# Designed miniproteins, single chains, continued (5), part 29

Each design is a single chain, and the fold is of that chain. pLDDT is the mean over its residues in the fold that is shown.

## One batch from the design tools (miniprotein)

Design m16982
Fold by ESMFold2-Fast:
Formats: structure tokens, sequence, C-alpha cells
Structure m16982 (fold): chain A 115 residues (1-115)
């Protein structure tokens, strides 16, 4: 079992976000980010989508947290069990498709940023 947390913003212009996901009995994923407070909801939505993808693979979302110096509270998402074992192949196919779409979006974003 693993628990990951990021530090709070020193100047109050960033939000520390942490997500913990257990994938199967032995697997875990911890992700943390510090972002401008104004973008907290965008980053939290991205982490939620990642957690939903992991849940589709039979993983459990342990915790998604967001906190800042300006808002010293924890937004927490409870454990969500996902799917039947029979959906594992479909979940992997959707994950591979999402990964390819993310790579394409990243490639396109890099092309737009080079202009």
Amino acid sequence: MFRAESAEAVDGVAVALSIEVTVGEEGYIGVGAVVPAARRDEVLATLRALAEGAAALGGDVYRVRAWSREEPGVAEIGAAGGGAAGDEERAKELFERAEKEAEEALRRARELWAR
C-alpha cells in the first residue's frame, strides 16, 4: 500500500493535488501535482478521469485530494469499485485507445505551441 501527498503552496497561488489508486491486489498508482489555484478544477477533473480509467481495469480509487493555502480543506473522493472481471479486455482496449488519443492530442498541442 502506498500513500502520496504533495506539499501545499507557499505563496497561496498553487494547489497540491494527490490521487491514490490501487490496481488489482498488488498494484498502486500515486500521482501528485502543484498547479495555480485558478486551475484546480481542471486538474482535478483530469485526475478524476484517470481514476475512472483505473477503476475500469478493476482498480479502486483510494483517494483524490485537492488543497491550497487559500482553501485549507481536502476535497476527497471515496473508494469506487469498478466493473465486473469480464470487462477487463474492454477496459484495456479503451485504455489503449485513450492513450493513442492522448498522444495525438499532445502531438497536436506541441505543433500549436511551436507557432
Scores: mean pLDDT 47

Design m16983
Fold by ESMFold2-Fast:
Structure m16983 (fold): chain A 81 residues (1-81)
Amino acid sequence: MEKLEEGLSLATAVVLEAEEGNEKARETIREILSEVLGLSEEEIEALDSNQILQLINEELFDEENEEKRELIYEKLKETLK
């Protein structure tokens, strides 16, 4: 539970950093959306920050996708530290 809360906080922070022009944060968001969620480049370009955050949060709440959740969590954590 605490790890989920940390993941959601990290997702918000990384999305905000990407919006402010942080290239590492932008790369992390694109990698999560393309490699973990399977979105195309065209689909990713159509998303705003709120939509990106919603998609990442939906994966973090999915109990059946533990491996995806762990991967997202580690990518977000590494980006901010």
Scores: mean pLDDT 77

Design m16984
Fold by ESMFold2-Fast:
Structure m16984 (fold): chain A 69 residues (1-69)
Amino acid sequence: SVEEKLARMRELLGEIRKETDVPRALDLLHEIQALADEIVAEDPSRREEVGRLLTEAQAHLDALVARQA
């Protein structure tokens, strides 16, 4: 269901926030992106919500990369 996919996205977002390994964080981001695409395809009304979660996931990856520079 869309609700289960949204719950999984939030779980993965929690994992990316704790991740210190860039390759692993990138894998998590790719999984979040795939779930976002599936959710929007099934229920376009969730586009804004999944877009917000995607933006947050990307921001965490960007911050992690910046901290290692």
Scores: mean pLDDT 84

Design m16985
Fold by ESMFold2-Fast:
Structure m16985 (fold): chain A 77 residues (1-77)
Amino acid sequence: STVDAAVNAVLTDLKSKSPSVRKKALIAASELLDNPDVTEEQKSRLVKAIKDVAYNDPDPEVRAHALSILSGIKAVN
């Protein structure tokens, strides 16, 4: 489905060697987390990927963007 393709694309792009691609993927991930057509399992996978970026990304700006998204998610608290 279109949603499944979008989730897979975001998960792939979060692993890109390009910081700009990873930042765009974080924005897309935040939009998918608010999409009612995205399943709870898909949202869980996205949150785990964003947490990995927040803790482990070599770019401090990318980490800050990931942390900002997580701060809007009750699961971070």
Scores: mean pLDDT 84

Design m16986
Fold by ESMFold2-Fast:
Structure m16986 (fold): chain A 69 residues (1-69)
Amino acid sequence: PIRVGDTYYFSPDASIEEVLATARELGFPVELGLAGSSDRYIANDEAELRKTFERLKPSGYVLELRRAP
């Protein structure tokens, strides 16, 4: 992933394991969204993050991950 400030940007081809590794380092809760979108989803644990990733895993979109505010 590419880090800009407090946000990590993941390629559309990134695996859930890559996203989870970064989330574990940040600590839960984390916020996952689509780059350029205002829609953000809070994941309180790994199970919620997996579910949100699967929902947001469209081809061609960059994912944003950061610690929840």
Scores: mean pLDDT 80

Design m16987
Fold by ESMFold2-Fast:
Structure m16987 (fold): chain A 100 residues (1-100)
Amino acid sequence: MDEEIQKILDETYKKMEELIKKGESIEKVLEVALEGFKKIAELIKKNISDEEEKKRKLEEAVLNVLIMVQELAKKYNVKIPKEKWDELVKELREIAEEYA
């Protein structure tokens, strides 16, 4: 499972990076981050039956997605507006709660 989560993170990173290189909007980049997280959340829900472990893994995945987005923004000198960042954090947390 950890290897499968890492594969989804790597694929999501590459998709976001490609959109940034193409000059796509930040909204599209963040949409890819949300889609990647949903795939990770589904994988966690399917493979972990323990509620506490599932919650912990979902929280870890939220942090990993946020770090990945910040790393790409820094690498390509892309400014993420505070309201868009706050929306991403909120949506990731809401998805994590739904899958817990």
Scores: mean pLDDT 87

Design m16988
Fold by ESMFold2-Fast:
Structure m16988 (fold): chain A 81 residues (1-81)
Amino acid sequence: SSKEKLQKQMTEGVVEVYIAVVERTIENMEKKKVPEDEKKAEYTQMLNSLKDILKKNGDKLSPELKERLNALMAKLEKLIA
């Protein structure tokens, strides 16, 4: 339906903005002298948020956006490990 298409477009836009915010946050935290425990806690919280977004909205996201989410989650998992 037209309403479903609009909802999908709006959800994709919001998710794209959130991905950009998370990417910038990672870049900023890696450039600063932040304690490792504090970084890992923040990265873990961001990872959980991305997992929730994918679980709740995965069917509304383009394949390209899902790949970006999966890549970002993999990056966060490596930073936490």
Scores: mean pLDDT 84

Design m16989
Fold by ESMFold2-Fast:
Structure m16989 (fold): chain A 91 residues (1-91)
Amino acid sequence: SVAEEVRRIAEAMERAAQLAKNGHYDFAAREAKSVAEDAQRLAERHPEHAEGYQRIADLAKKASDYAEKGDGETAAQYFQEAARVARELAA
């Protein structure tokens, strides 16, 4: 279901936040890019919730950028915000 897809996005973002905090920037950035693509596809398939999915994609892209720069703390904040938005959409 869409709710299960969105819940998996939230769980992936929570894992990526922990990885970024622990200095695993490359893996965190890859996870974020995957989630941004998935969220973008959800926005295209479900225009009625496109704003929320686009916000997840934008937050994941920012998290990826900060992770690639080695700023794990800022990356983790964006990952956690993306997870929060995803959990609200899944509810």
Scores: mean pLDDT 87

Design m16990
Fold by ESMFold2-Fast:
Structure m16990 (fold): chain A 70 residues (1-70)
Amino acid sequence: MSFDEVLETVIEEEPEALKLPQELLQKAYQESVETAEGLVSVGLAPESLVEPLATLFFVEEVRGLVALLR
């Protein structure tokens, strides 16, 4: 899934994500993908879960970042 597609999903769940800098959102997404791939590489998750886990981690990170704006 592309960054833009995942970002659209995140905006539906947390509209205030649009207030965050694009660079910060891209970095959060990259870190989420790296975390998901790391879990698969150590055998904690199957390869089929990389995309769902990366999306989940990205959503949670964005929610945390939005909370800092309040």
Scores: mean pLDDT 78

Design m16991
Fold by ESMFold2-Fast:
Order: C-alpha cells, then structure tokens, then sequence
Structure m16991 (fold): chain A 100 residues (1-100)
C-alpha cells in the first residue's frame, strides 16, 4: 500500500539522519514527495512528512532542517500547496523557519 511504502521511506530517512547521511536524506525525501504526488493522497503524504520531520528533529536538528527545506521546495514545485503550508507551519513551530 502507499501508506506502507511512505512509512518504509520514513524509517529509512530516520536511519539516514542517525548516520548523518545528508545525501540519503535528500534522495529519500524526494522519493517520499514523488510517491505522495503519484498516489494523489496529499493528506497521507503530509501526515507522514510531519511525523518524519518531528522524529528527525529529536535526532539531529540540522538534518530536520534539510529534510523540511527540501520537502517544502519539492511540494511547491509539484503544486502541493496544502503540503507546503503544513510544512511551513511546522518550520515555525520548531524554530526552523526559512530565511525571509
């Protein structure tokens, strides 16, 4: 299922963050966003992204920032405005806001 695939990618992102593997976090974030886009389930994508970013934040704040910034950029590129707004709100909550 799409949920199972998104959750699998989320676990891989968390592991990559624990290892400090920036390239892998970026690649996996791209895969997660594309899977969400292809599935048409933006609410599910948003749910999994928000949980993944919160988990990564507890492990490595700078990795959480990279994941968040990448997810926001890709969401905007693909026209997923609802996802982008939810991620921007999370950035404000966590003190990881993009430079204005």
Amino acid sequence: SVREELERIAEEIVRAAEEGDEEKVLVLTGQMVLLGLESGDEDLLTEVLLRTIRRVYEINREMARLLLDTAIELSRVYGMEKTARALEELARELGLELES
Scores: mean pLDDT 86

Design m16992
Fold by ESMFold2-Fast:
Structure m16992 (fold): chain A 94 residues (1-94)
Amino acid sequence: VEETLEKVYEIVSKVLAEKGYDASRDSLLTQLLAAFALVFSETNNPVEALREMTRFEVRIARGEDPEKLLKELIEKLPYINFEKVEQAVRVFVP
């Protein structure tokens, strides 16, 4: 789970940095896009990914740890397609 989370952060941060955004792991943008990309990689549905990202944002706003929430999300996924994770960030971030 820790190694999977590190790979997701590496992909999201790399694509964000290539597009000129602040890609620090502690940024809300990086954390929200990690959640979006994980859900999109499983569902291939941007509406569902956005819905789950919004739920994730609400939980962070209520004081939950983003890293713990991302690990919980990763544990619920039977397989993570890292190529689709990268595709999600490249396509949906302008």
Scores: mean pLDDT 79

Design m16993
Fold by ESMFold2-Fast:
Structure m16993 (fold): chain A 110 residues (1-110)
Amino acid sequence: MIRVRVRLEITEVTPDSIKVRVTVEAFDDGTLRIRVEVRLAGSPEWRLVEERDVELKAGETKEIDVTIPVPPEYQGKTLEVRVRVEVKNADGSWELVAEAGATVTVPPAP
């Protein structure tokens, strides 16, 4: 079983974009799929913003900076951002092993 720790930090918020830092720490060797997704708070639909496959060894940490574009209709609204980490199994399937999320309010346009 591949063990990982994930952290999600909002590093910058503007009316046009949200910058997010994802930190993934591996405790076992494996191939990981890191997905960053966003939604309008209360919406059932998540939009994929970034997907990366990485190979990590036990004790390695991967840091990823992601910029999420904000459409004009989302200015002044609350968004939810999440990161999901999946591990590649021996049969080639992907298994969710870690998740982290944050809520952010986008500033209104000037």
Scores: mean pLDDT 84

Design m16994
Fold by ESMFold2-Fast:
Structure m16994 (fold): chain A 74 residues (1-74)
Amino acid sequence: LAEQLELARQQAERLKEAAEELAKTASKEKLREAAEIAREQAEAARADTSLPPELRELAAQAAEEVARILEEAI
């Protein structure tokens, strides 16, 4: 689990960086679309009972942070 959590944290950081880059370059229409998808991914992550609670929460928080970054750029 610890190894999966560490990899998930690293992936979350990369997703945040990608969202920040997208926020600088994408159109407002694309940003709204991407933010909506990120919100849906956060909801799906919290509902995924096949994942350990720690991984579900980390995945959901990462998706919510991505959505926030994109929404703030609009």
Scores: mean pLDDT 81

Design m16995
Fold by ESMFold2-Fast:
Structure m16995 (fold): chain A 99 residues (1-99)
Amino acid sequence: SKKDEILKRLEERAEMLGFDVSKENEKAKRFANAKPPEIDLSDPERVRKKAELLSFVYDELKRAGYELPDGKPLTREELEQLTDEEVVSLAKLIIENAK
C-alpha cells in the first residue's frame, strides 16, 4: 500500500537522522492530530532532526494524496520534551491515522 511505502521511507530517513525505528511509545498519541512542525534552522540540532523527521512524513503523506492533521503545529518546547522513541512512534501513528 502507499502507507507501507511511506513507512519504509520513514524508516530510512529516521535511520539517517540517528533514530531507532524499532521503538514504540504510546505517549506519542497525544500529538497524533498536530500540524506539521515548522523547521527553524536556529533550533538545536536535536530539535531540528525531530522536526525534519515529522515534516518528512507529512510531505510524503501529502504527495500520496492523504489529508494532513488540522491541529496546532508542534512547538519547539514540545519537540524538545519528546523522546526519540516518542518522535518515531508519533511518525508511525501519523502514517497509520492518515485518511
Scores: mean pLDDT 77

Design m16996
Fold by ESMFold2-Fast:
Structure m16996 (fold): chain A 66 residues (1-66)
Amino acid sequence: SLDELLALAADLAIQRAIRLLLEKTGELPTSIEVRKTADGATATATSSKGSATASVSLEEVRKMLS
C-alpha cells in the first residue's frame, strides 16, 4: 500500500540522516524530525554539533523492491 511505501521511505530517510550526522559530527541525534509527503519522506537529525538531512522518494523505494 502507499502508506507502507511511505513508512519504508521514512524509515530509510531516518537511517540515512542518522548515518550522515554520525559521519559529520560523531554524535547521536538529540532530535529527529520526519516529514512524509505524497512523493516520499525527509528526515533531519540534529545534535549539539550540527544537523544532517536525508530524503528518500517513493520512486527510489519502488526501484529497491523491483
Scores: mean pLDDT 87

Design m16997
Fold by ESMFold2-Fast:
Structure m16997 (fold): chain A 73 residues (1-73)
Amino acid sequence: SKGEELAKEALELGYKAGKTGNIDSEISGGVASLAGGVALTLSRLGAPDEETARIGERGVEAGKAGLAGKLSK
C-alpha cells in the first residue's frame, strides 16, 4: 500500500539521518523513524491507507530535513 511504502521510506531516511553525527539531523531522523514506525504498525493493523500515508509522508519530510542538516517542522 502507499502508506506502507511511505512508512518504509521514512524509516530508511530516518536511519540515514541518524548516522550523520549532526544533532539537528539526528533529531529529525528520530522523528522520521517514529512516524515511519507508527505508520507501518497502523498499516499492519488495518488502518485506512490514506491515514497511514499521511503519517508516512510526514516521516519522509522529517527524514529529508534530517539529511539536509535541518530540524523537521
Scores: mean pLDDT 81

Design m16998
Fold by ESMFold2-Fast:
Structure m16998 (fold): chain A 79 residues (1-79)
Amino acid sequence: DPVLEEIRARYEKALKEYPETIERLNRSIVEELVRRGELPPDAGPEDGLLADAYFRVEVMGVNVPELKALAAEWRARHA
């Protein structure tokens, strides 16, 4: 999925260089998922962010405390 991959690439770059842009990029990910019908329109922004954080932590080995906390939330909800 080229749009989500592009957003994720920017998110990963932001994690390393510009942490203050992370919230904006995460919002873009949630908005794109809602647009595609992967999240319902009334879904909280955290639903997409939790899934993305889980992917970043488990797949990319990102060691950012906030992302680890979000990944743990995802695991708790989908255990």
Scores: mean pLDDT 61

Design m16999
Fold by ESMFold2-Fast:
Parts: C-alpha cells; sequence; structure tokens
Structure m16999 (fold): chain A 65 residues (1-65)
C-alpha cells in the first residue's frame, strides 16, 4: 500500500472525501491513514495507481497533494 498526502480542504475529511470520490471513479481503493491537521489528510491506497489517482483527483479539486 502507498501513502498519499492531500492538502488543504474543508476539515481534512473533506480533502479525503474529494480524493476518494475521484479514485472510486476509476475503480481504485484507498484508506485515510492519518489526519495531521483539520485541513489535511494522509490517504493510503491499496495500489500505486490508486495513490496516483487520489493525488490527481485532489489536485484537480484545488487541493495540494
Amino acid sequence: ARGVAVGPALGGGGAASAAGEAAKGIGHDFRVEAIPSPTEAVIEASSEEGARAAVEGAQKAGLAA
């Protein structure tokens, strides 16, 4: 599994949710591994493709990843 950091959004969980929906749209699994701050979350993906999809989805939503 791979860790993915997702930057500022609505309360960390918002960042994780946005990235998750993007990743699910292309059939990849992921997990929120840590929330270091209310506006940031670390997501663990089951595969490298899943991690990359989550990062790209977050960046497209205007989040740092």
Scores: mean pLDDT 52

Design m17000
Fold by ESMFold2-Fast:
Structure m17000 (fold): chain A 62 residues (1-62)
Amino acid sequence: SLEDKIVDYLVSRGVPEELAREGVKRALKLPSFKEAIPKALENVLSGKGNEADERLLDLVVP
């Protein structure tokens, strides 16, 4: 799922799994984040990520 992909990404960056999972659930409740996060994650994972994409994903961490 999208939630699992974002959690895996954050864990790979050193975020504890429990904290990553909590942050993702909170972020995906916001309409703007629900739309923007999948695009930011795809950009970062494909090597096309910019500072704005990384900052957006960092905001998922509580």
Scores: mean pLDDT 78

Design m17001
Fold by ESMFold2-Fast:
Structure m17001 (fold): chain A 103 residues (1-103)
Amino acid sequence: MEEDEKLVEEARRAIGEAETHVARAQYAISQGRDFETHVREAARALARAEILVEKVKNSPQYDELKAELDRVRAAFDEIRKQLGPVADKAYEEARKEVEEELK
């Protein structure tokens, strides 16, 4: 358990940040505000959470963290249903950028 606890804590924090940004994006969409920036921020936070959870795949906490991540991902999928290609493009760009940053 040499650095596993720290990586698990980072993954859990990233999931919480992704949940917050997804909720903000959903709220901005519901209010008819400029939601593109919030969707981009949500996509980046989700991509970070996905990569950090993958880093702890051998941890005893992986299944729990993956279940929490899957809930946040499902919430972002509701944004995809509403916005289609705009949300898909934001996620694809965010995933590429975050993969480069978190190597």
Scores: mean pLDDT 83

Design m17002
Fold by ESMFold2-Fast:
Structure m17002 (fold): chain A 92 residues (1-92)
Amino acid sequence: MEKIIKLLEEMLEVIQRAGDRAAPEEQPSIAMQAIAFAVLLVLAKKGKPIDPEEVERIGRRAVETLRAAGLDEEAARLEELTRRLVEEIRRS
Protein backbone atom coordinates (compact mmCIF):
# COMPACT_ATOMS: atom_id res chain seq x y z
CA MET A 1 0.00 0.00 0.00
CA GLU A 2 2.71 2.54 0.98
CA LYS A 3 4.67 1.67 -2.22
CA ILE A 4 1.53 2.22 -4.34
CA ILE A 5 0.96 5.66 -2.76
CA LYS A 6 4.64 6.62 -3.29
CA LEU A 7 4.53 5.57 -6.97
CA LEU A 8 1.31 7.55 -7.58
CA GLU A 9 2.84 10.63 -5.90
CA GLU A 10 5.96 10.31 -8.13
CA MET A 11 3.74 9.93 -11.23
CA LEU A 12 1.76 13.04 -10.29
CA GLU A 13 5.04 14.97 -9.82
CA VAL A 14 6.14 13.93 -13.35
CA ILE A 15 2.83 15.12 -14.83
CA GLN A 16 3.06 18.43 -12.90
CA ARG A 17 6.61 19.02 -14.24
CA ALA A 18 5.36 18.19 -17.75
CA GLY A 19 2.55 20.75 -17.34
CA ASP A 20 5.05 23.43 -16.28
CA ARG A 21 7.18 22.78 -19.40
CA ALA A 22 4.29 22.39 -21.88
CA ALA A 23 3.09 25.06 -24.29
CA PRO A 24 -0.12 26.79 -23.05
CA GLU A 25 -2.29 25.06 -25.70
CA GLU A 26 -1.11 21.61 -24.46
CA GLN A 27 -1.66 22.27 -20.71
CA PRO A 28 -5.42 21.37 -20.60
CA SER A 29 -4.78 17.83 -21.93
CA ILE A 30 -1.95 17.31 -19.43
CA ALA A 31 -4.14 18.69 -16.60
CA MET A 32 -6.82 16.09 -17.44
CA GLN A 33 -4.21 13.32 -17.01
CA ALA A 34 -3.18 14.82 -13.64
CA ILE A 35 -6.82 14.61 -12.46
CA ALA A 36 -6.95 10.87 -13.30
CA PHE A 37 -3.82 10.17 -11.20
CA ALA A 38 -5.07 12.42 -8.36
CA VAL A 39 -8.24 10.27 -8.19
CA LEU A 40 -6.14 7.07 -8.06
CA LEU A 41 -4.02 8.59 -5.27
CA VAL A 42 -7.14 9.44 -3.20
CA LEU A 43 -8.43 5.86 -3.66
CA ALA A 44 -5.04 4.41 -2.62
CA LYS A 45 -4.85 6.64 0.49
CA LYS A 46 -8.37 5.46 1.50
CA GLY A 47 -7.31 1.82 1.09
CA LYS A 48 -9.72 1.25 -1.83
CA PRO A 49 -8.90 -1.47 -4.41
CA ILE A 50 -7.31 -0.24 -7.64
CA ASP A 51 -7.69 -2.16 -10.91
CA PRO A 52 -4.21 -2.74 -12.47
CA GLU A 53 -5.77 -2.88 -15.97
CA GLU A 54 -7.35 0.57 -15.44
CA VAL A 55 -3.98 1.94 -14.21
CA GLU A 56 -2.29 0.55 -17.36
CA ARG A 57 -4.94 2.20 -19.57
CA ILE A 58 -4.70 5.58 -17.75
CA GLY A 59 -0.87 5.41 -17.81
CA ARG A 60 -0.75 4.63 -21.54
CA ARG A 61 -3.08 7.55 -22.32
CA ALA A 62 -0.98 9.93 -20.19
CA VAL A 63 2.28 8.75 -21.84
CA GLU A 64 0.73 9.32 -25.30
CA THR A 65 -0.40 12.83 -24.24
CA LEU A 66 3.10 13.77 -23.00
CA ARG A 67 4.81 12.38 -26.15
CA ALA A 68 2.38 14.30 -28.39
CA ALA A 69 3.44 17.45 -26.46
CA GLY A 70 7.15 16.67 -27.15
CA LEU A 71 7.85 15.84 -23.47
CA ASP A 72 9.71 12.59 -24.19
CA GLU A 73 11.73 12.50 -20.94
CA GLU A 74 8.63 12.88 -18.74
CA ALA A 75 6.74 10.37 -20.95
CA ALA A 76 9.52 7.75 -20.56
CA ARG A 77 9.62 8.26 -16.77
CA LEU A 78 5.82 7.98 -16.53
CA GLU A 79 5.87 4.77 -18.64
CA GLU A 80 8.45 3.24 -16.23
CA LEU A 81 6.44 4.29 -13.16
CA THR A 82 3.22 2.88 -14.71
CA ARG A 83 4.88 -0.54 -15.20
CA ARG A 84 6.17 -0.52 -11.59
CA LEU A 85 2.77 0.53 -10.20
CA VAL A 86 0.90 -2.21 -12.13
CA GLU A 87 3.39 -4.84 -10.84
CA GLU A 88 3.06 -3.59 -7.23
CA ILE A 89 -0.77 -3.69 -7.37
CA ARG A 90 -0.69 -7.25 -8.80
CA ARG A 91 1.61 -8.35 -5.93
CA SER A 92 -0.87 -7.01 -3.36
Scores: mean pLDDT 85

Design m17003
Fold by ESMFold2-Fast:
Structure m17003 (fold): chain A 79 residues (1-79)
Amino acid sequence: MPPKEPLKEKLIEAIKKDPRLAPLHDKAEELADLLWEELGSLSLEELEKLLELARKSGIRTPYLEALELFVEIYKELNP
């Protein structure tokens, strides 16, 4: 599992740089905290399965984009 602080820092930066998440840029820190609280204890395998299920649902929300960023950063910090 990657350490909390580096993952949150990279996630906040990624959220603020992603134009798909522009409405949530002001809430980037809160969103990163929420995602870490809900997902930070999960393994990479569990995160990838959750992302696959979310994509199969057909529901597209800014939270799905944020989940994709979380998984991407998780892989970078824990390859």
Scores: mean pLDDT 76

Design m17004
Fold by ESMFold2-Fast:
Structure m17004 (fold): chain A 98 residues (1-98)
Amino acid sequence: MEKKIKEGEKYLAEGKYEKAAAKYHEAALEAETEEERVLSLMKAAYARALAYAKEGKPDEALEILDKALDLYNSLEKKSKELEEEAKKIEELKEEIKK
């Protein structure tokens, strides 16, 4: 999982959002805990939303971010990393709505 997360972070930094999302989805499949799975899916949704926004598809971007926040809110336990990713998603939603 950690290797796929790092590969996703590298692609995200390079602006390769679709490749970043794919790596985060691979990380979710390798996750051993529900928290790790949801974190990876939230990171994938963030990257996918950036790709949609770049393509001029803000409604699709907002929909995927809302689904990611629904997953986050369904968790009984929230780590600091999950809270930080949720904050990033909320900030991106506000930016896309402008």
Scores: mean pLDDT 85

Design m17005
Fold by ESMFold2-Fast:
Structure m17005 (fold): chain A 68 residues (1-68)
Amino acid sequence: MEAVVTALSEEKVILETEEDAVLKGINGKEFKIKGKLEGTVLDFLGEVTFKNGEVLKTNDIVKEIISV
């Protein structure tokens, strides 16, 4: 299962998933993802859990995309 993170700024991050997923942020916020979700870097730092139980950490991906 795949997730794509595109960070345009600290205030604008786009998270896309091929399947339904749940993002649990380090700030305690939780988001249900159905294809695409927009928010801030702070909202999206955490873990994406897919319906099959696979987990992706977003922290390193967001930082790497911003640095490019």
Scores: mean pLDDT 66

Design m17006
Fold by ESMFold2-Fast:
Formats: sequence, C-alpha cells, structure tokens
Structure m17006 (fold): chain A 92 residues (1-92)
Amino acid sequence: SELEKLMREAGYSDEQIERYKAELERRRELALEAIERLRELGEDELAEFLEENLETTEGQALGAAVLRMLERGVPLEVLREEAKKAEEWLKK
C-alpha cells in the first residue's frame, strides 16, 4: 500500500508497519459495520457522512463510537446529536 511505502521510507520496521496497518484496518472495519447498521435503520444521512470520512482517523473513531452506541441501544436522537458535535470537529 502507499502507507507501507511511506512508512518504510521514513525508517519504520516491517513489524511496526504491520502492527499499525492491523490497527487501522480494525478501526476501518468497525466504521464500516456502523455504516451498514445505520443504513439498515434508515439513517442514510449519518451513514453517508461516515462513509465520506471513512479514510480519516477522526471518521474511523466516530464510526467505532457510533457502533458501540448502537450495540448499547442508545436512541437514534442521541446518536445524531453526538455525530453533529463530531462533525464540527472534523471540519477543523
């Protein structure tokens, strides 16, 4: 990947690169699951926002947090408010 090439050029070890890639892929997977569940619930606007920010660290963190809130049965109204706050941080 492009990230692997850049990290290798910066002097990171193959072990450090693999560990970092595994961490990023895990966060991305959680965000993707959140997007799928939101679409199933008809929350297309929030799902689209997360999808547009899927490749950002902040977007992946928000996606993971949304998934945890959905798993815990947090009301959609609360999810929308939390997402709105996070959106303002992402527009930084």
Scores: mean pLDDT 76

Design m17007
Fold by ESMFold2-Fast:
Structure m17007 (fold): chain A 82 residues (1-82)
Amino acid sequence: SEEEEFRELYENDKEAAKKFVVERARNADLSEEEQRKIVEAAKANIEKVEEALKKAGASEEEKFEFELLLLQHKVLEERLAK
C-alpha cells in the first residue's frame, strides 16, 4: 500500500521519503478548494509545530517530520499560485 511504501522510505531512505511526499502532493486529485482548505489548516499547524521545536529542542525525527510537512505545504501553495 501507499502508506506501507512511505513508512519503508521514511525508515530507510529519507531523501526518497521527501521525493515521495512531494510527488504525492503534486499528483493528488484535489480540487482548488480542497487544496486551499489543506493549506489553511497546515499553515496554523506549521506555526505551532515550529514554535514547539524551537522551545523544546527537537529530535532528528521531529525535525524530519516538520521538513516533510513544509515540503507538502510548499507544493500545494505552488499549485494554488497557478
Scores: mean pLDDT 79

Design m17008
Fold by ESMFold2-Fast:
Structure m17008 (fold): chain A 82 residues (1-82)
Amino acid sequence: SEELIQRVLELLEEIEAEIKDFEANLDSLSQEEQLARMKAITAKMRELGELYAQLSEEQQQELMPRIERLEKRYRELGDKVR
């Protein structure tokens, strides 16, 4: 349980950092680089979803606002990358 929470928090921080960096450099990245970064973020988002589903209801509720914000940013980023 503690290891699971730590991994969820680690993934959240990693994805948030990767999205921030991707957003900051979007206009200077090639289409191939954009697609590669999006693919990597998508894989981490899937892992995050799988681990999050294994958390207690209380832990899920605590993290929900952060997850929802991240999902929104991820969708907005995906709309910019064709």
Scores: mean pLDDT 87

Design m17009
Fold by ESMFold2-Fast:
Structure m17009 (fold): chain A 116 residues (1-116)
Amino acid sequence: MAPLSTDEVLALLKEKFPELDLESVRKLIEEMPSEKKKELMNSLLAELVKTVPESLSVGDLESAMLAIQRLVLSNNSVEDKLAALRRVLRSLGMSEEQIDAFLEKAGKLLEEYDSN
């Protein structure tokens, strides 16, 4: 799978959430300490955008993106990262179906990151 660029992820976010502060999101991605972690962050954000409903508030989306950043920066196991993210997404009022769809994709991305 070809990694998504930061600009491609920001374009997806702008289309679905036009009120979102894209410069804050860009900064969040650019604060990643390695190219590999930036690629993982971009892939996870793209899957989040595809999975969340358009009715999700900008504040809830920002909270989810911050949780993903913490997860990417964490040295915890893939299992622990997915468990922590599930708890955050539940607290934001996402449905179990939406959470399960996102975490299935996130788990695959985290495994690809860990294997490289």
Scores: mean pLDDT 80

Design m17010
Fold by ESMFold2-Fast:
Structure m17010 (fold): chain A 68 residues (1-68)
Amino acid sequence: EPSLVELFTRLAELMKTASPEEQAEILAFVRDAVEELAATYGLSPEEQKARWDEVAARARALIARLEA
């Protein structure tokens, strides 16, 4: 399964062919994801991993929708 870095890299590649509306959606997702991941500082490694896995699942869903 791709890492968060690989998923964010894929979103960056999609920006090259995305419409302005899709670009805005990708940017909003990345901003929200970064803020959410930052909020996990101070949590246990297990709790951080669970949150990162949730962010990864949402990134995969966005990529799948944009590639449809």
Scores: mean pLDDT 81

Design m17011
Fold by ESMFold2-Fast:
Structure m17011 (fold): chain A 83 residues (1-83)
Amino acid sequence: AAEDERIRREARAAGLSPLEIELALAVHRGDEERLEALLDELGIDEEGKEILLKMARGEDVSDADPAAVEAIQARLAAARAAA
């Protein structure tokens, strides 16, 4: 509770939107169901969702588009740094 609020505050300071903050928390908790729902709200396509889910599971994404992987990794890295 208090820790979650601190993470949200720091993520806002890092320039993340409210949806991106919730995404960071879902990734941090390993909540795949919530992660999928948030990705739907962010308008991320099925390919982007699959890449993010594989990354959340610690799986290899080497067969995906490198530019798409980099963009997603940069966003997740910013979110994790704020958490």
Scores: mean pLDDT 66

Design m17012
Fold by ESMFold2-Fast:
Structure m17012 (fold): chain A 55 residues (1-55)
Amino acid sequence: MEEAIKLLERMAAGEELTGDEVDIVLDYLREKGLTPIFEQLPPPEAFRAALEALK
């Protein structure tokens, strides 16, 4: 959980992640029901919105 949030913060900052790290973030977001954010907002804005929703 905490690791996925740290990886999400890095993606929101525009950092390049490995495929395994991206999978951790996407699985966590699917579990939280936040995947619809990515249909409305482009990355990295979608990642920032997901972080706000997790607060």
Scores: mean pLDDT 74

Design m17013
Fold by ESMFold2-Fast:
Structure m17013 (fold): chain A 78 residues (1-78)
Amino acid sequence: MALDQLVEELKKRPLIEEVPKPKSVEEAVGLMTTLLFELGVLEDARKQGIEVPEELIESYRRALEEAEAQLEELKAQL
């Protein structure tokens, strides 16, 4: 099952390192796109009855908020 397997891969991924700070608008957009896609997968899996830890979803939401803040700062520098 694709969603279940992807969720297990995301669970196994060590959140050992902080999200690298994007240096450009392009890098920030790329990071946000990746995080949005992965969060969407986790939310969809949860709606389909697959067990997804709330802490994992919250970690993605926090990373998205940080990436959005960084993008806003980078845009202000343009």
Scores: mean pLDDT 72

Design m17014
Fold by ESMFold2-Fast:
Structure m17014 (fold): chain A 92 residues (1-92)
Amino acid sequence: MEHRELAAEHIRKAVEAEEAGRLEEAERHAEEAFLHAARAAGASEEEIEALREALEALRAGDFEAAREAFERAREAAARAYEVLKEIAKELE
């Protein structure tokens, strides 16, 4: 399965988990969808690692580390968001 298809699958699983009240599971699927969307948009492995570091720092409450990691992958994050928006329209 290609990364765009994996992102779509994780979006569906996140919605299902949220509807069932499993918010931690929904959050994990949303993060996976974002990372797969970034890969589908052509993010490098270095950009993916920076995005993963940013998400881990956010969960730990380390906002300074999260900000620095996101800045290193800012353009990859923006492209991932556009891919997720396209997938969301397709899943309507």
Scores: mean pLDDT 82

Design m17015
Fold by ESMFold2-Fast:
Structure m17015 (fold): chain A 92 residues (1-92)
Amino acid sequence: GPLSQAFSNSLNELSKQYTGRDREALQQAGQAASQGDLEGAIDILTTGISPEKAMETFTRIAKSVLNNAPDSELLKAIGLTLRLIGRALDVE
């Protein structure tokens, strides 16, 4: 759906600014998101992104998703961003 596509696009675009392990995690999460597997994408991000970069990376993803989500799915986008930030706090 539109939220899954916005999430996938955000992850793939952000991956261009990363290298190594973090880039691979963003690309794999983007693939999961493109298939509608939002939970799988979050799990890949929480295990794959370096702990030192987790909070900043998840915040960037959250902002990108909120900016790209259609108004009809804004509440779902907010829910997704809260989950991302919550998982980032868990890895700190």
Scores: mean pLDDT 80

